# Designed miniproteins, single chains, continued (2): the designs that were tried, part 61

Each design is a single chain, and the fold is of that chain. pLDDT is the mean over its residues in the fold that is shown.

## One batch from the design tools (miniprotein)

Design m6107
Fold by ESMFold2-Fast:
Structure m6107 (fold): chain A 97 residues (1-97)
Amino acid sequence: GPLPKEEFEKKKKEFNEKQLKEAEKNLKEDEIRLAKLYLYIIEAAENGEISEETALEIFRELAENADNAKEALEIAKEIAKKKKLEKLLKKLEELEK
């Protein structure tokens, strides 16, 4: 497969904050929530809270085990809690409201 750094850079381009804000007008609430979830995971890796490898592990877990935004958010929260990622966990908890 591609190197973790290359795959991470690709996902950063896909889930850019400006693109998300432009797309929000055309997306349903669940699609917006899922996009924000991916953005927060990317930001956690960029600010050094998690490694790029850990971000890709979370993305794989979401792809394999989540059928909707709610399930994806719960999986991401469980991982954040287990790994003690306090900043990411707080942002993910705000997405449930």
Scores: mean pLDDT 79

Design m6108
Fold by ESMFold2-Fast:
Structure m6108 (fold): chain A 92 residues (1-92)
Amino acid sequence: SREELLAAMDAVAEEELALYKEGVPFTEAVQRAYQAGADYARQHGLKLTPQEVRELTDELEKRYSSDSRKLTLGKAFLAGMYSATQEAEKAG
């Protein structure tokens, strides 16, 4: 569901932000969030439309308006999900 998806995005963004604060390079945190999103989409058979990507982007911008790094991590997760769903559509 959308609620479960948003919870997964938040959990990954929080985890990767915590690792960044412990000294992991932010570029690695972003790549890890992207990969987590791709893996989540594959595991759940998610197909995201461009409209759903826009709606989820707007939700992330509202939720993380005060935390630019958490917003970037959330957007990376979303990008990973969308990339995986587009690859799945090419295979079908």
Scores: mean pLDDT 84

Design m6109
Fold by ESMFold2-Fast:
Structure m6109 (fold): chain A 69 residues (1-69)
Amino acid sequence: MKEKLEEIAKELRPRIQALVDAGKSPQEILDELRPEIEELAKKYGIPFDAARIAVAEEINRILREKQAA
């Protein structure tokens, strides 16, 4: 389970980084990436809610790093 969540975050990280750099809010990023999150959740056989939470955590991590810089 944990390894699959990490793979989803890793797969989407370049897209998340680009959207954060473009000034999108966390909610806008999640909405824009919804189809990709659904596809990856289905591919790895995990609940969509768990995949969405993992992506939200990655967004918040990137934003905190950007604010600290």
Scores: mean pLDDT 80

Design m6110
Fold by ESMFold2-Fast:
Structure m6110 (fold): chain A 78 residues (1-78)
Amino acid sequence: TELLELAGRLMGEAVDRITEAGNDPRVLEEELERMRERLLEAGVPEEAVEHGVQAVRLAVRGDIEGAERHWQKMVETL
């Protein structure tokens, strides 16, 4: 699915940039906002984007189970 591939790529890029910055909270918020804007421009529904944002927040802090739950919710809303 085109939107799923785009979402996965953008979320992966955000995680990489945030972790490279040593999980700086300011960089986290900046990268999440950039990801949100790009997903919305691509036509991803707002509800799905919010689940994607939460998945990245949880993944970055090591909550992989929480990240997986929000990723599944994002997939369900696409």
Scores: mean pLDDT 85

Design m6111
Fold by ESMFold2-Fast:
Structure m6111 (fold): chain A 87 residues (1-87)
Amino acid sequence: SEAVERVRELAERMKSLSDHPDVLAAAENLKKAAEYAAKGDWVKAAALLTAAQILVVAASQDPSVSPETAEEIKRLAREAARLIEEM
């Protein structure tokens, strides 16, 4: 699916902006959510989207992540979530 590939690109961009454990985990959860959505397993996709959102918020509150980096990660995560929800 082209949407799955787009989510993978966004997740890899998040990982390139920060190696924070919560950012890395959020990116992986977004990739898995896209794969489950593509298979029609929306319950698992929704759970992974929720987990990714919690992790992004946690990373954004960590002083080791700059406010500018946090805003970009939140933007990329929102775009990925939107693509998954439109599948």
Scores: mean pLDDT 90

Design m6112
Fold by ESMFold2-Fast:
Structure m6112 (fold): chain A 80 residues (1-80)
Amino acid sequence: IDELIEKLKSKDKGVVLEAAKELALISDPSLFPKIEEALKKIKDGEVLETIIEIFTLPENPEMIEFAEKLREEFKEQLEK
């Protein structure tokens, strides 16, 4: 799990997207603060948007709420 969060900071987009998909399936709210902090390190708005979209795919209410919070927090990066 900590390894998946570190993979979100990878320069390899494939590694980042794979880690995001696994974290979305885990859907553990106790990980949300660590995930949010890792996402603050991502400077590519397109990658960040893709990760947030992946978090809505499991249709888990807690993950969807978290994804909505992330969209609001990173609004400036996503709208550039």
Scores: mean pLDDT 75

Design m6113
Fold by ESMFold2-Fast:
Order: sequence, then structure tokens, then C-alpha cells
Structure m6113 (fold): chain A 82 residues (1-82)
Amino acid sequence: MSVDEQIERVRELIVKYAKDRGLSEKMIKAGLAAFDLMMQGYSTDEIIAKLKETYGLSDEQARLAVTIAQLALFDVLTELAK
């Protein structure tokens, strides 16, 4: 699988996981933004701060967005390891 295909798969899983939890469109966007920031090498604390500033999220909402992005990335990476 190409790097571009892996990135798209992570993005699709973030959207799926957010929708499965009944989260808002804003939370879907925040989860996608969290993944982009992770790919840029930002720490979890930096991502939380940026999401709170950009989307007006609470600390809890920003942490949830990061968690969804991390779960989606982990699931794609573990599938590739097989």
C-alpha cells in the first residue's frame, strides 16, 4: 500500500469512528486536524492546544479528537504489520 493510500485509509477511519460515536461535524474536522498535526510531528499537548484554539474545543473534546486519530492510525499500522 502506498503512503498516500495509508493516509487516506487513516482519514476514512477517523470519520467512521467519529460518526459511530455520534460526534458532530466539528469533532470530525478536529479528528482529521489532529491526524495532520501528528504527521507534522507535534506532541499530544501541542495538538490539544492547537485544537482548542482553532475549533474552540474543551480540553476533553480535544483529547477525544486526538484519541480517535491515534486509534485510526494504530489500526491501519497493525493491519499493515500482518
Scores: mean pLDDT 84

Design m6114
Fold by ESMFold2-Fast:
Structure m6114 (fold): chain A 86 residues (1-86)
Amino acid sequence: SKNLKDTKILYKQLQNVSSSMMGTPQQASDTTKQAMKNAFKNPGILNGMIKGIMNISDGGIHIGLTKQGDSMKQSLDDSYKDYLKK
């Protein structure tokens, strides 16, 4: 079904964002921006991406992961502001 396909897309994008926490803060930022850009095409996916990214960023427990989480939250805010300007 369409809803099942949308859930799979959301899961894959959240997995990509989560995996970017293993890299640099810039990689986490870039992956978050790309995932949000993809989510803006579907309002149901958008809400899931916002909640998922916040949960992933809050889960950072190492100093490096905390910096990635902060970068992801900033990218989320920037992407949402850009969306609202349309």
Scores: mean pLDDT 84

Design m6115
Fold by ESMFold2-Fast:
Formats: structure tokens, C-alpha cells, sequence
Structure m6115 (fold): chain A 80 residues (1-80)
């Protein structure tokens, strides 16, 4: 499935340090919203992949990455 290959490629293209920062930031938002550990991890991974497809994450500062991840995670919580 071409779509699955594209998502895997997007995930793997993120530098590990940036990927971990975005993932942990999004996961914290979902945990604070009352999701369990497993659901928070899965949703945070989805947020991270979506942001990588929409943005060049390597061009952003640490503060901008945190703000972007928190905003996207909060939007996803509101839509669930």
C-alpha cells in the first residue's frame, strides 16, 4: 500500500531528537486529557507523522516544535 509506505518514510525522515520531542510533547497532551498510555502513544505517533507531512520540522526551533505539537494534539482531542 503506497500510503503506508509514505507514512513510514515520513516517520523515518524525522531526525530522532526532533521525533522524540514532538512525540513526547503530543503524548503528554493526550495523557493530560485523560487517555490511557497505549492510546496516548498511538495518537501522539499520528500527530508526529501528520506534522512531518505538513511541515519541515528541521527548520523549527525547540519552542516552535513544542507549540506546534501541543496545538495539533489539542485540536485532535477536541475532534475526538
Amino acid sequence: DDSSDRYVAAWNAIPPEIRELVLETAKRVFLEAGFDEFSAESLAKAVTIQLALEHDLTSLSREELVELAERKAREMVEEL
Scores: mean pLDDT 80

Design m6116
Fold by ESMFold2-Fast:
Structure m6116 (fold): chain A 94 residues (1-94)
Amino acid sequence: SEREAALARFRELVRRARRAIEEDGRLGPAKREEARRLIEEAARHAALAAKTNDDVNEIAGAMARVLDALEEGVERALEALREFERTAERVLRA
């Protein structure tokens, strides 16, 4: 189903983001820890959203923007992760 495909896409994007951050030698310890926390919270929020089914595509879109930002640079990826966290929290409150 479209919902199952969106969830699978989101989980794959989360895996790719985690790997990219861990493998980025430019990322200092403090920023790497911030990125890990943001990704962990994002994954938790996505798991909760999966139970309600309503906005998984919006959450997946926000995570895709994180991966796009990683190609531009780690600092932009951290900004995108912070925006993703706010999006996930807003969706779960709706």
Scores: mean pLDDT 64

Design m6117
Fold by ESMFold2-Fast:
Structure m6117 (fold): chain A 111 residues (1-111)
Amino acid sequence: SLEEEYKKRIEEMEKIVKEFEEMVAANPDDLDLEVQLSMAQMALSVAKLTGKTNKPTPLMVRQLETMVLSLQSKLYEAQGDFDKAKELQQQAREMRDALQPEIEQRLKEKG
């Protein structure tokens, strides 16, 4: 179900946040890691709130998938795996670009 798919993506984001928390704890003087953790926590909070206030749609699940890919990319970058980070960031960009026409169409239908 879409609700199960959305919940799965939330769980993936929670795992990424936990990995950033562990990296910050191991590297307390790394301010960039603290910024990345704060950004990941904010994204997770917004995603959780959106899922509580709205019944998940295919578009919402796809948008959450792009957020997971972007956060995973940042996690790999923080870990020094720049090649994997670039691959995931490119995949996230391509997914966002593919969703843009549907977002624009839905805005036209509401106007």
Scores: mean pLDDT 84

Design m6118
Fold by ESMFold2-Fast:
Structure m6118 (fold): chain A 71 residues (1-71)
Amino acid sequence: PEVPASPVARDIGRGFAYMAKAAENPEKIEYLEKAAELLEIPLKKALQFALTIAEANKNEEAAEKLRKLLE
């Protein structure tokens, strides 16, 4: 498989990094917005992924805040 050293590959990596930050800091909507932009997904889908990461990390405080944003 080819691993492209392109701007797209860098953006995907940064998108996941922002997603991880959003999973720990859901009150900072800019992290979710950055992740959504870089991964080219809707903000609501970024919220769902961040919630999954927070739950996997057993960060219940962040998970609760993300659930409120999804409602």
Scores: mean pLDDT 76

Design m6119
Fold by ESMFold2-Fast:
Structure m6119 (fold): chain A 106 residues (1-106)
Amino acid sequence: ALEELQALANETVGRSDLSERARRLSLENDIRLLEETIKVLEDESIPEDIRLAIGQLSLAVLLTDPHASEELKELYRKGLDALAAGDIAKAIEVLKQAIKLLRKEL
């Protein structure tokens, strides 16, 4: 019946919209976490070991995002490698690239 088809269409649209909203919210949260992480990494008043630890923790969390593209996850891994090597300047550059890519994927 027409009513059954309408109900199925409404259910399908609702599920697709929920998935899209979850994706956008996840990527927007990733941008905020990256921006705050960059601020910490740039803050020379924070001891370097603490900045490295915070950066590594933030990137580990970002790598668990199922909505992040493989290109984004590759940038997160590069940032994590830079932080593991103590290269804060390289990490900041990679995280800024990740924010640019995130804004394109939004």
Scores: mean pLDDT 85

Design m6120
Fold by ESMFold2-Fast:
Structure m6120 (fold): chain A 87 residues (1-87)
Amino acid sequence: LSESPGYNLIINLLNESIRILEEAKSASKEDAGPLIEEGQNLFNKAMDLYNQGRRQIPPIYHQALDNLLNQAKNRMNQIINEIKAKF
């Protein structure tokens, strides 16, 4: 149970990161930069939390988190490149 909050927090940070980056995709040129930075910061927080708490997170979640982090990283890079191409 104590490990579940860590897992859920990582998932929430990844989802929020992608949400903000999708918002940046629809934003003005002036607003897109700050939103990209915020999205990247949330992704970095998720990565740091996972790296710091990996030993306390049940092993059953490790493969799922590794996959989700890689998917989120790829999606983040895709969205950022699309935003940069737009402006």
Scores: mean pLDDT 79

Design m6121
Fold by ESMFold2-Fast:
Parts: sequence; C-alpha cells; structure tokens
Structure m6121 (fold): chain A 86 residues (1-86)
Amino acid sequence: SMEEERQARKKKLLEEIKKLAENGDITSVGRRYRALLASPDPEAQEEARLLLDIVTEINKLKVKKQRETGKEVSYVEAIDELLKKL
C-alpha cells in the first residue's frame, strides 16, 4: 500500500509539473520545492524529496534524449515518457 501510494503521488506530481511546463511556468516547481523545505511538517519534507527525485529523473531523461537525437527535448516530452512507465 505504501508503494502504491508513492507511485500514485509520483504520477500526480508528474501531471502537475507537465501542466506547469505546458503553461511556461516551470519556475513554479522550484518555488513549490522551497515552500516544502521551509515547512516543519514531516509530510512536506517527504513531498520535497519526492519532488526532487522526479525533477532529477525529468532532467536526466531530457539530457539523455537530447544526446541520442541531437534535437532539443521539451520538459513535456520528457514527462510524457516518464508517465508511460508508471
């Protein structure tokens, strides 16, 4: 159940980040991360770790695809690939 809850939260965060990227508001992800880190709530700290892990995965996939294709890869394209794996 904890594993299923984590995967569901990861999917929800990826969908939220995708919506921000589609609207040109990717900088809001960094603002959300800082707000979570500033919270004394243990749940907020866990959310911050999950958000950092997701952003790291997005950036790694984006860089990998750009190297493989020689073309610029958008955040939306990278997020869609991660969503397909969930």
Scores: mean pLDDT 83

Design m6122
Fold by ESMFold2-Fast:
Structure m6122 (fold): chain A 80 residues (1-80)
Amino acid sequence: MPSPLERLFAALDRVVATGSDEDAEEFLALLLEASEEDQRAAARRLLEIQGVTDPERVEALVAGLLDGIAEERARRAAEA
């Protein structure tokens, strides 16, 4: 069986390939349930796919993406 990280990467690859709202929501759902380590790995993979290769810029954007994930998690929890 694929690891949680492998599932997250597969979902990201599907979003990149299809651009569908269903695939994007599945990826987001997996991302919100993922560990911080797996969220960082997925964010770095996304940035690499987009051609962002500068290490300092990657780390700054990864931090911003994790802040966005934390905000979305908090928003969903507050509305439950």
Scores: mean pLDDT 79

Design m6123
Fold by ESMFold2-Fast:
Structure m6123 (fold): chain A 104 residues (1-104)
Amino acid sequence: MEAAKYAEKAGEYAKKAAKAANKAGGREAAIGGSAAAISASGAHFSAKNAKGKKGAEEAAISAEGAARTAKLAAERSGGDPEAVKAAEKAEEYAKKAKEAAEKA
């Protein structure tokens, strides 16, 4: 299912944003990173359990949440280039997950 595949990728990039934010070393970056990691886990779980139209919609919602939290992690990192790039990729895949869910 395309929506599940894109949601999984959004979660992976949100997790990368979280790791980059934590590596940037500020307490605020650590908070953003932790939130992104939690959202990434949610997207991953929804993607794994996505089946049929309802599953695709749930996966897309979780991917959007992961992308938003990844963006916050990148901002809290002080704009760390690795965190920013990962957050942008998470947002890209969240949009693709939403489009795929609408077509399911």
Scores: mean pLDDT 81

Design m6124
Fold by ESMFold2-Fast:
Structure m6124 (fold): chain A 114 residues (1-114)
Amino acid sequence: MDALVEALSKKYGTTFEPLDVDRPALYLIDTTTKKIIARWLYVGDTAAGEVGLEALEGGARGSRLTLHDGLNEALRAALNASAEDYLAANERLAAASAAGAAFVLLPGKKQLAR
C-alpha cells in the first residue's frame, strides 16, 4: 500500500482508493462516522479559474461542488502538490473543512504506483 493511502486510511478510519488512473479524486469524509459522504473527480479548471470537479452519484454526474473561502486555495495547493507533499496538503484541506467533516484529495492510480 502506498504510504499516502495508508496514512489517510488510518487517520480517517476509511479505506481510500483512487477513482481514476490519471485524475485526482476529492472525497468528503464524516470524521465521526468515518463514512465517505461524497466523491468528485478533478476535470480541469473552469474558464473563471476555479477548480472543476465532476460529482459521482451512483455512476451518474451529480451536483457541482461550490468552493468557498480558503477551501478553493487549499484544494488548488493540493492539486499542485508533489507526491512528497500530499500529506501536508491534505492536512491543509482538512483544516479548511467544516467541523465534523474533512476533504481528502487522492492522486490518480498512476501517481500512487510511484
Scores: mean pLDDT 68

Design m6125
Fold by ESMFold2-Fast:
Structure m6125 (fold): chain A 87 residues (1-87)
Amino acid sequence: VEELLEAGRRGARSEDPEEAVRGGEAAVLGAQEALRRGDRELAAEGALAGLRAAMQALRSEDREIVLRAIGVALAAIGLLFEAGLKA
């Protein structure tokens, strides 16, 4: 789980939009697993990392990457609400 969140944090800092979106997707998976285990704080951290990585990927001119980044952002916002944070 923490490795998936770290991939999201790395993606948020990446100049490569593919690395950014993959990191965001990994962070969302990590956040979902943290929620399944009852760790709401770790889920919130993962969701935030995923959202930041998605924001980085949205800078891409690649339509496929942008659509994936939108999906990651929406999933991350939903996970933040489920973890008890405001979007």
Scores: mean pLDDT 81

Design m6126
Fold by ESMFold2-Fast:
Structure m6126 (fold): chain A 75 residues (1-75)
Amino acid sequence: MVLDLLIEAAKLASKVKNKEVRELLLKAGQYILDGDLEKAEELIKEAEKKAVGDKVGEQAVRLLREALRLAKENA
């Protein structure tokens, strides 16, 4: 479920030490909820670049990518 993926991604994002990456992840999830999938994809790409080497951030990116994919399929 998109919502379950977004909740888990938000929990992981809250554990990310880098403030910029954390804010990008949380904002990407909010854009998926708002249906702004293009902005969500842009923020996910930025978070992915900046989260390299942070396993928690990388996992949050993976969950957001899956949520984005499912949201696009149901739009």
Scores: mean pLDDT 85

Design m6127
Fold by ESMFold2-Fast:
Structure m6127 (fold): chain A 68 residues (1-68)
Amino acid sequence: APLSDEEQALLRRVGDEVAAIIAERGLDAAQREALQLLLTREVSEAVRNNSFSEETTERIIARLRALA
């Protein structure tokens, strides 16, 4: 099913933050792949559970920053 307008906006925000983390920290290919896999899992789970919200997005970003 297509994402809602709100979910699409949250996904863009997460994408922008991930791009910033990669650039700021100079992540290598393996680190980028690990970060992308975690992002895919967290977002997919949130969408499946109808919990992809502003709060969940902030928690995902915080977790990604901690691992990068």
Scores: mean pLDDT 77

Design m6128
Fold by ESMFold2-Fast:
Structure m6128 (fold): chain A 65 residues (1-65)
Amino acid sequence: EDKRFAEAVAELEASAAANGLRVARVSGKHVELEVPSKSVVHFSTASLLAAELSFEGIEGTVREV
């Protein structure tokens, strides 16, 4: 059921962009969210998105550049 994952990733990418985040990497069911700056808002939003990914059965990780 890979199509659901692809659609979930596309929706996640759009949501991340709307929140000022970028999807740095997608591999299997893992998505890496990149925080472009050391911003409390970006960290908070990325953490929430990672939690939402868990709901979709996708592992989300957050890293700062």
Scores: mean pLDDT 66

Design m6129
Fold by ESMFold2-Fast:
Order: C-alpha cells, then sequence, then structure tokens
Structure m6129 (fold): chain A 87 residues (1-87)
C-alpha cells in the first residue's frame, strides 16, 4: 500500500519538474499542489512536500507574486528543517 503511494509521489515530483522546465505553469501548479497534499500525509515525505512548495514559489514568482513566493520558500525551508530533525 505505502509502496504504491511512494511511486505516485515520485511520479508527481518528476511531472512537476518536467512541467516547470517546459514553462507549463498551470499544469506545474496543479501537479505541485497535488504533490504537496499527498506528501504532507507522511512525515517521511516532508522533503517532497518542501520540493512542491519550491515549485509553487517559482510559479508565484513567474506570476509576479513575490510575497507569496517568499512565504512558500519559508514554508519549504521549515519542512526541510523538520525532516532533518526527524532523521
Amino acid sequence: AMEAEREELLRLAREVDAALAAGRWEEAERLARELRELALRHPEYLPLAASALDALAQIAEKQGDLERAEELREEAARLRAEAAALA
């Protein structure tokens, strides 16, 4: 069960990166939000949740919302610190 969920999270992470690289902002935003929601369900996937927040921050920055981008990056850093403390 958990293995299938991990595979889905890794697939979503790859799709987010591909969409960002291609400049498909709407698709990247949808995928990054989905990745964040799924990854936050498990402490072991906090680094993936942080990566999703970094992607959302990049998208916000491209949309001109620098304040939101900063808030998202701060949240990503917080999640990475939390993950490191649990390792």
Scores: mean pLDDT 84

Design m6130
Fold by ESMFold2-Fast:
Structure m6130 (fold): chain A 72 residues (1-72)
Amino acid sequence: SIGEKLEELEKEIYPVVLEALKERGVPEKVAEIVALQASSDAASKVVLEGWSKEEAIEYAVRLGLELAEEEK
């Protein structure tokens, strides 16, 4: 199902986005929160809009950085 594909991609994308944000200096607690949201959006781009996983991860890292600035 679409829901199962979304969940699987979120599980795969989340740790990549989380580590990228932490490497870029986002505090761990903030990185955990924004990476969750960004990874969910990225999974939707892949499953619903036909994006590549690589494009979606790049998008998620950028979105996560933008969201992290709003949490300061």
Scores: mean pLDDT 84

Design m6131
Fold by ESMFold2-Fast:
Structure m6131 (fold): chain A 79 residues (1-79)
Amino acid sequence: EEEEQRIFNEAGKQMEKYVIAQAKGVELSEEEKKEFVELLRKVAEIARERAEREEDPRRRLAYEIVADLYEGIARAVEK
């Protein structure tokens, strides 16, 4: 959980960096985009793992939605 929290915090920082770059009209480098996409997919994987071990079907669905959202953002960043 602590490691997962660190990953979520890092995803937040990378998202902020991406938004600032867009606001300034600056393109992220290929390396920065790849790193960001990998981080987003890692967050999605953690959410899916939480969904699989979640006993409450409503909370399980919420984790699945979060995973789908982050995978969608990753695809959008890739193109």
Scores: mean pLDDT 79

Design m6132
Fold by ESMFold2-Fast:
Structure m6132 (fold): chain A 72 residues (1-72)
Amino acid sequence: MSKEELAEALVKEGFSREIAERAAEITVSLLEKGVIEAESEEEAIELARLWAKFLEMIEEIDKEVEKKIAEL
């Protein structure tokens, strides 16, 4: 499964293209380095989905933290 295929799968699930492409890039990089393993295409999509959700969460946290720092 390619980076492009993972990104397309995530976009079809409702993630933004930017988040989907970043999550796919991370997932493919980790698979190529042997840091993580996926025994099926479904597992690769699941891993990319977890990264996409994590990236969205981090973006929200960063915005919240920056707002609070600006109020100091």
Scores: mean pLDDT 78

Design m6133
Fold by ESMFold2-Fast:
Structure m6133 (fold): chain A 125 residues (1-125)
Amino acid sequence: SEVERVRQYREALIEFLDEKIAELEEEKKTASPEVQAVLDELIAALRKVRDALLALPEDATLDEVLAVLAEVASTLSGRIQGVLLSLVDVLRDAFLQRKSVEELRKLLEEKFQGILEGLRKQAEA
């Protein structure tokens, strides 16, 4: 059912966010002060998204899941806002294209890593 697909996508997204938060916390330990500031803002944003997703009802719609990312993004600086809005696009497109959770996770990883590399380069400039 669509409700079951949304639940699976939400669970996959929460797991992805937890993995990325852990990876970013590790990277922060050896990063420059400029990169640490960007990572701190990104980690805080990802934690807010994760906590809000966990608070959604079990029958939450895809639009409600996407609204969580968009709402958190609206409270952030432009540099981090783009990260969350890009994840919204990946989730929406994957869901409409009937992608599996495995395919979704691959798309989220590829998109997140590309944007994160750009953020690091911009912070170091």
Scores: mean pLDDT 87

Design m6134
Fold by ESMFold2-Fast:
Structure m6134 (fold): chain A 85 residues (1-85)
Amino acid sequence: SEIRASLERFLRGIELQIKKGEEAYENWDTLSERQRQLLIKNLEVNIEMSQAIAEQARKMGDEELARRAEELAKRGEEIKKKMES
């Protein structure tokens, strides 16, 4: 399915963005307030996209893709919580 292939591609992009957020957090103290706010907003967008992919995957009966997307959303939420602490 073209839709499934697109969702998998988007999910890979989201995973990369969340990883970049995790890497940015390692040097959080060196970032400006504006850079921190931008990174938090980027994580919010990627969390929402992961949740949307999970919902679409569930509707398609793709439990594996749904689970993977849900795990990425949780991972994003965890790093966002650390950034806001």
Scores: mean pLDDT 88

Design m6135
Fold by ESMFold2-Fast:
Structure m6135 (fold): chain A 72 residues (1-72)
Amino acid sequence: MTADEMYAKAQEAFRKAVEAARRGDVEEALKYAEEGARYTGKAMELEGVPGDHEKTQRDILRLLRRHIERLR
């Protein structure tokens, strides 16, 4: 699987997270946000981007979780 395919999956997951958050479904929004962050980390690793991809994944999830939880 290519980095482009992983970025596409991340984008779709984040889109679903936004839609769930707009409905007030915090649990579903967090699930999709976690999935999106995971695919982004995998895409960066496949693309050979130097750095801590595990940390990047955690940072993205933390940011999204903070915003989603604030909608409650």
Scores: mean pLDDT 76

Design m6136
Fold by ESMFold2-Fast:
Structure m6136 (fold): chain A 59 residues (1-59)
Amino acid sequence: SAARLAELVAEARRLAAELERRGLTDVAQGIRDAADLGEKEGSPVPAEVAVAEGRRVLG
């Protein structure tokens, strides 16, 4: 759904901002790129993967 996609994109971007604050700039950029791809395609899958990876890296 559009609401679910928006939620995942927002969470991915929040996680990317936190990773960037910690100096993990390349990982943060990868997560932002995946969120942007999900938004462009209208697919939650890239954003779900980005959220899972961001949470894993943050611990």
Scores: mean pLDDT 85

Design m6137
Fold by ESMFold2-Fast:
Structure m6137 (fold): chain A 95 residues (1-95)
Amino acid sequence: SPLDEMVEEIRRESERLKEDFLKRFGESSLGRRQYLNQVMLTIRRLLEKYLPDLPLDTLNDIIYRVYDAMESAPSLDEGVENGIRVFEEEFRKLL
């Protein structure tokens, strides 16, 4: 399904970005914030690709909910899993 394809891409890109940012910035608060922002850009791009007619306010609401779920997690890996769960929940509401 489009959801499964987006989730797989989010998971793949999150792992790639994590490796890149840990190598460049370590596990600093700034590095974590930059990592999260890049993951959000990936999710935004996927939503624009798979749901091109999605209203901007709805798209931004999904991004903010996913960001909050990832940012509040105790680790980057738990953040990805929490973010994916919230993303799946929000996407299913659009169907």
Scores: mean pLDDT 85

Design m6138
Fold by ESMFold2-Fast:
Structure m6138 (fold): chain A 76 residues (1-76)
Amino acid sequence: SEEELQREVELALLEMVAGIAKATKDPEYVRYAMELAEKLSPEIAKEAYRLVIETARSLGDEEMAKEAEKRLKELE
């Protein structure tokens, strides 16, 4: 379906941005990944926030990791 395809594309884009953040160690890409995750449907948002948490922690961005953890908890 169009909705399913949209979710796959959005998650793939998030994975790409997370990969760039880890490769560059640039916190701006962690912030962008967080912004992308915030726009996702609840069905894939949990997976997206877990990726943001892992990425933020890989860069030592504790503030962003905590924000993503809070967002994830609200979805549980």
Scores: mean pLDDT 81

Design m6139
Fold by ESMFold2-Fast:
Structure m6139 (fold): chain A 75 residues (1-75)
Amino acid sequence: MVSEEDLEELSELLKKASEEDIKEALIRLGFSEKRATLAAQLLMKHRDDPEKIGIALAVFGVDVKDLIEELKKLL
């Protein structure tokens, strides 16, 4: 289950990250370049809204904690 705290942490990381950083993190998690690009664009659009971030990640099947860890490695 995704916590509000995890979504807030991810929101702050997304504000520091470029779209390319988010795309690279998703590729490292095993997403195809096409899926990673679409997910990165959606996350950048909604980076100020933790609820919408949570919905986007659920739609793409992305684990919130895995994405947080990969973004921390890139930033």
Scores: mean pLDDT 82

Design m6140
Fold by ESMFold2-Fast:
Structure m6140 (fold): chain A 94 residues (1-94)
Amino acid sequence: TRDERIQFLKDQALSAINQGQQYLTQAQQAFKQGNYQQAITYAQQALLHAGTAINLGDLLESYGQHEEARQIKEEADKIMNQATDIIKKANEKL
């Protein structure tokens, strides 16, 4: 049903945000330890999961879940911005 699809999309979007945040944290830790190649790898994983969350947010918006979609996209954008910054800074150290 529509409600089951909405719940599934919400659960998947929250999972994607959570995984993106976990990889972002690992990227930040690797960067602080001077492991710049590992930091880039984790940051790229954070970008992948944030991109998935944005796509799921678009689907939620199409189902009328405007507020949840907005919050998911805002969190995904924050992850993408921080991950991109780590990749840039880590590449400058290599």
Scores: mean pLDDT 92

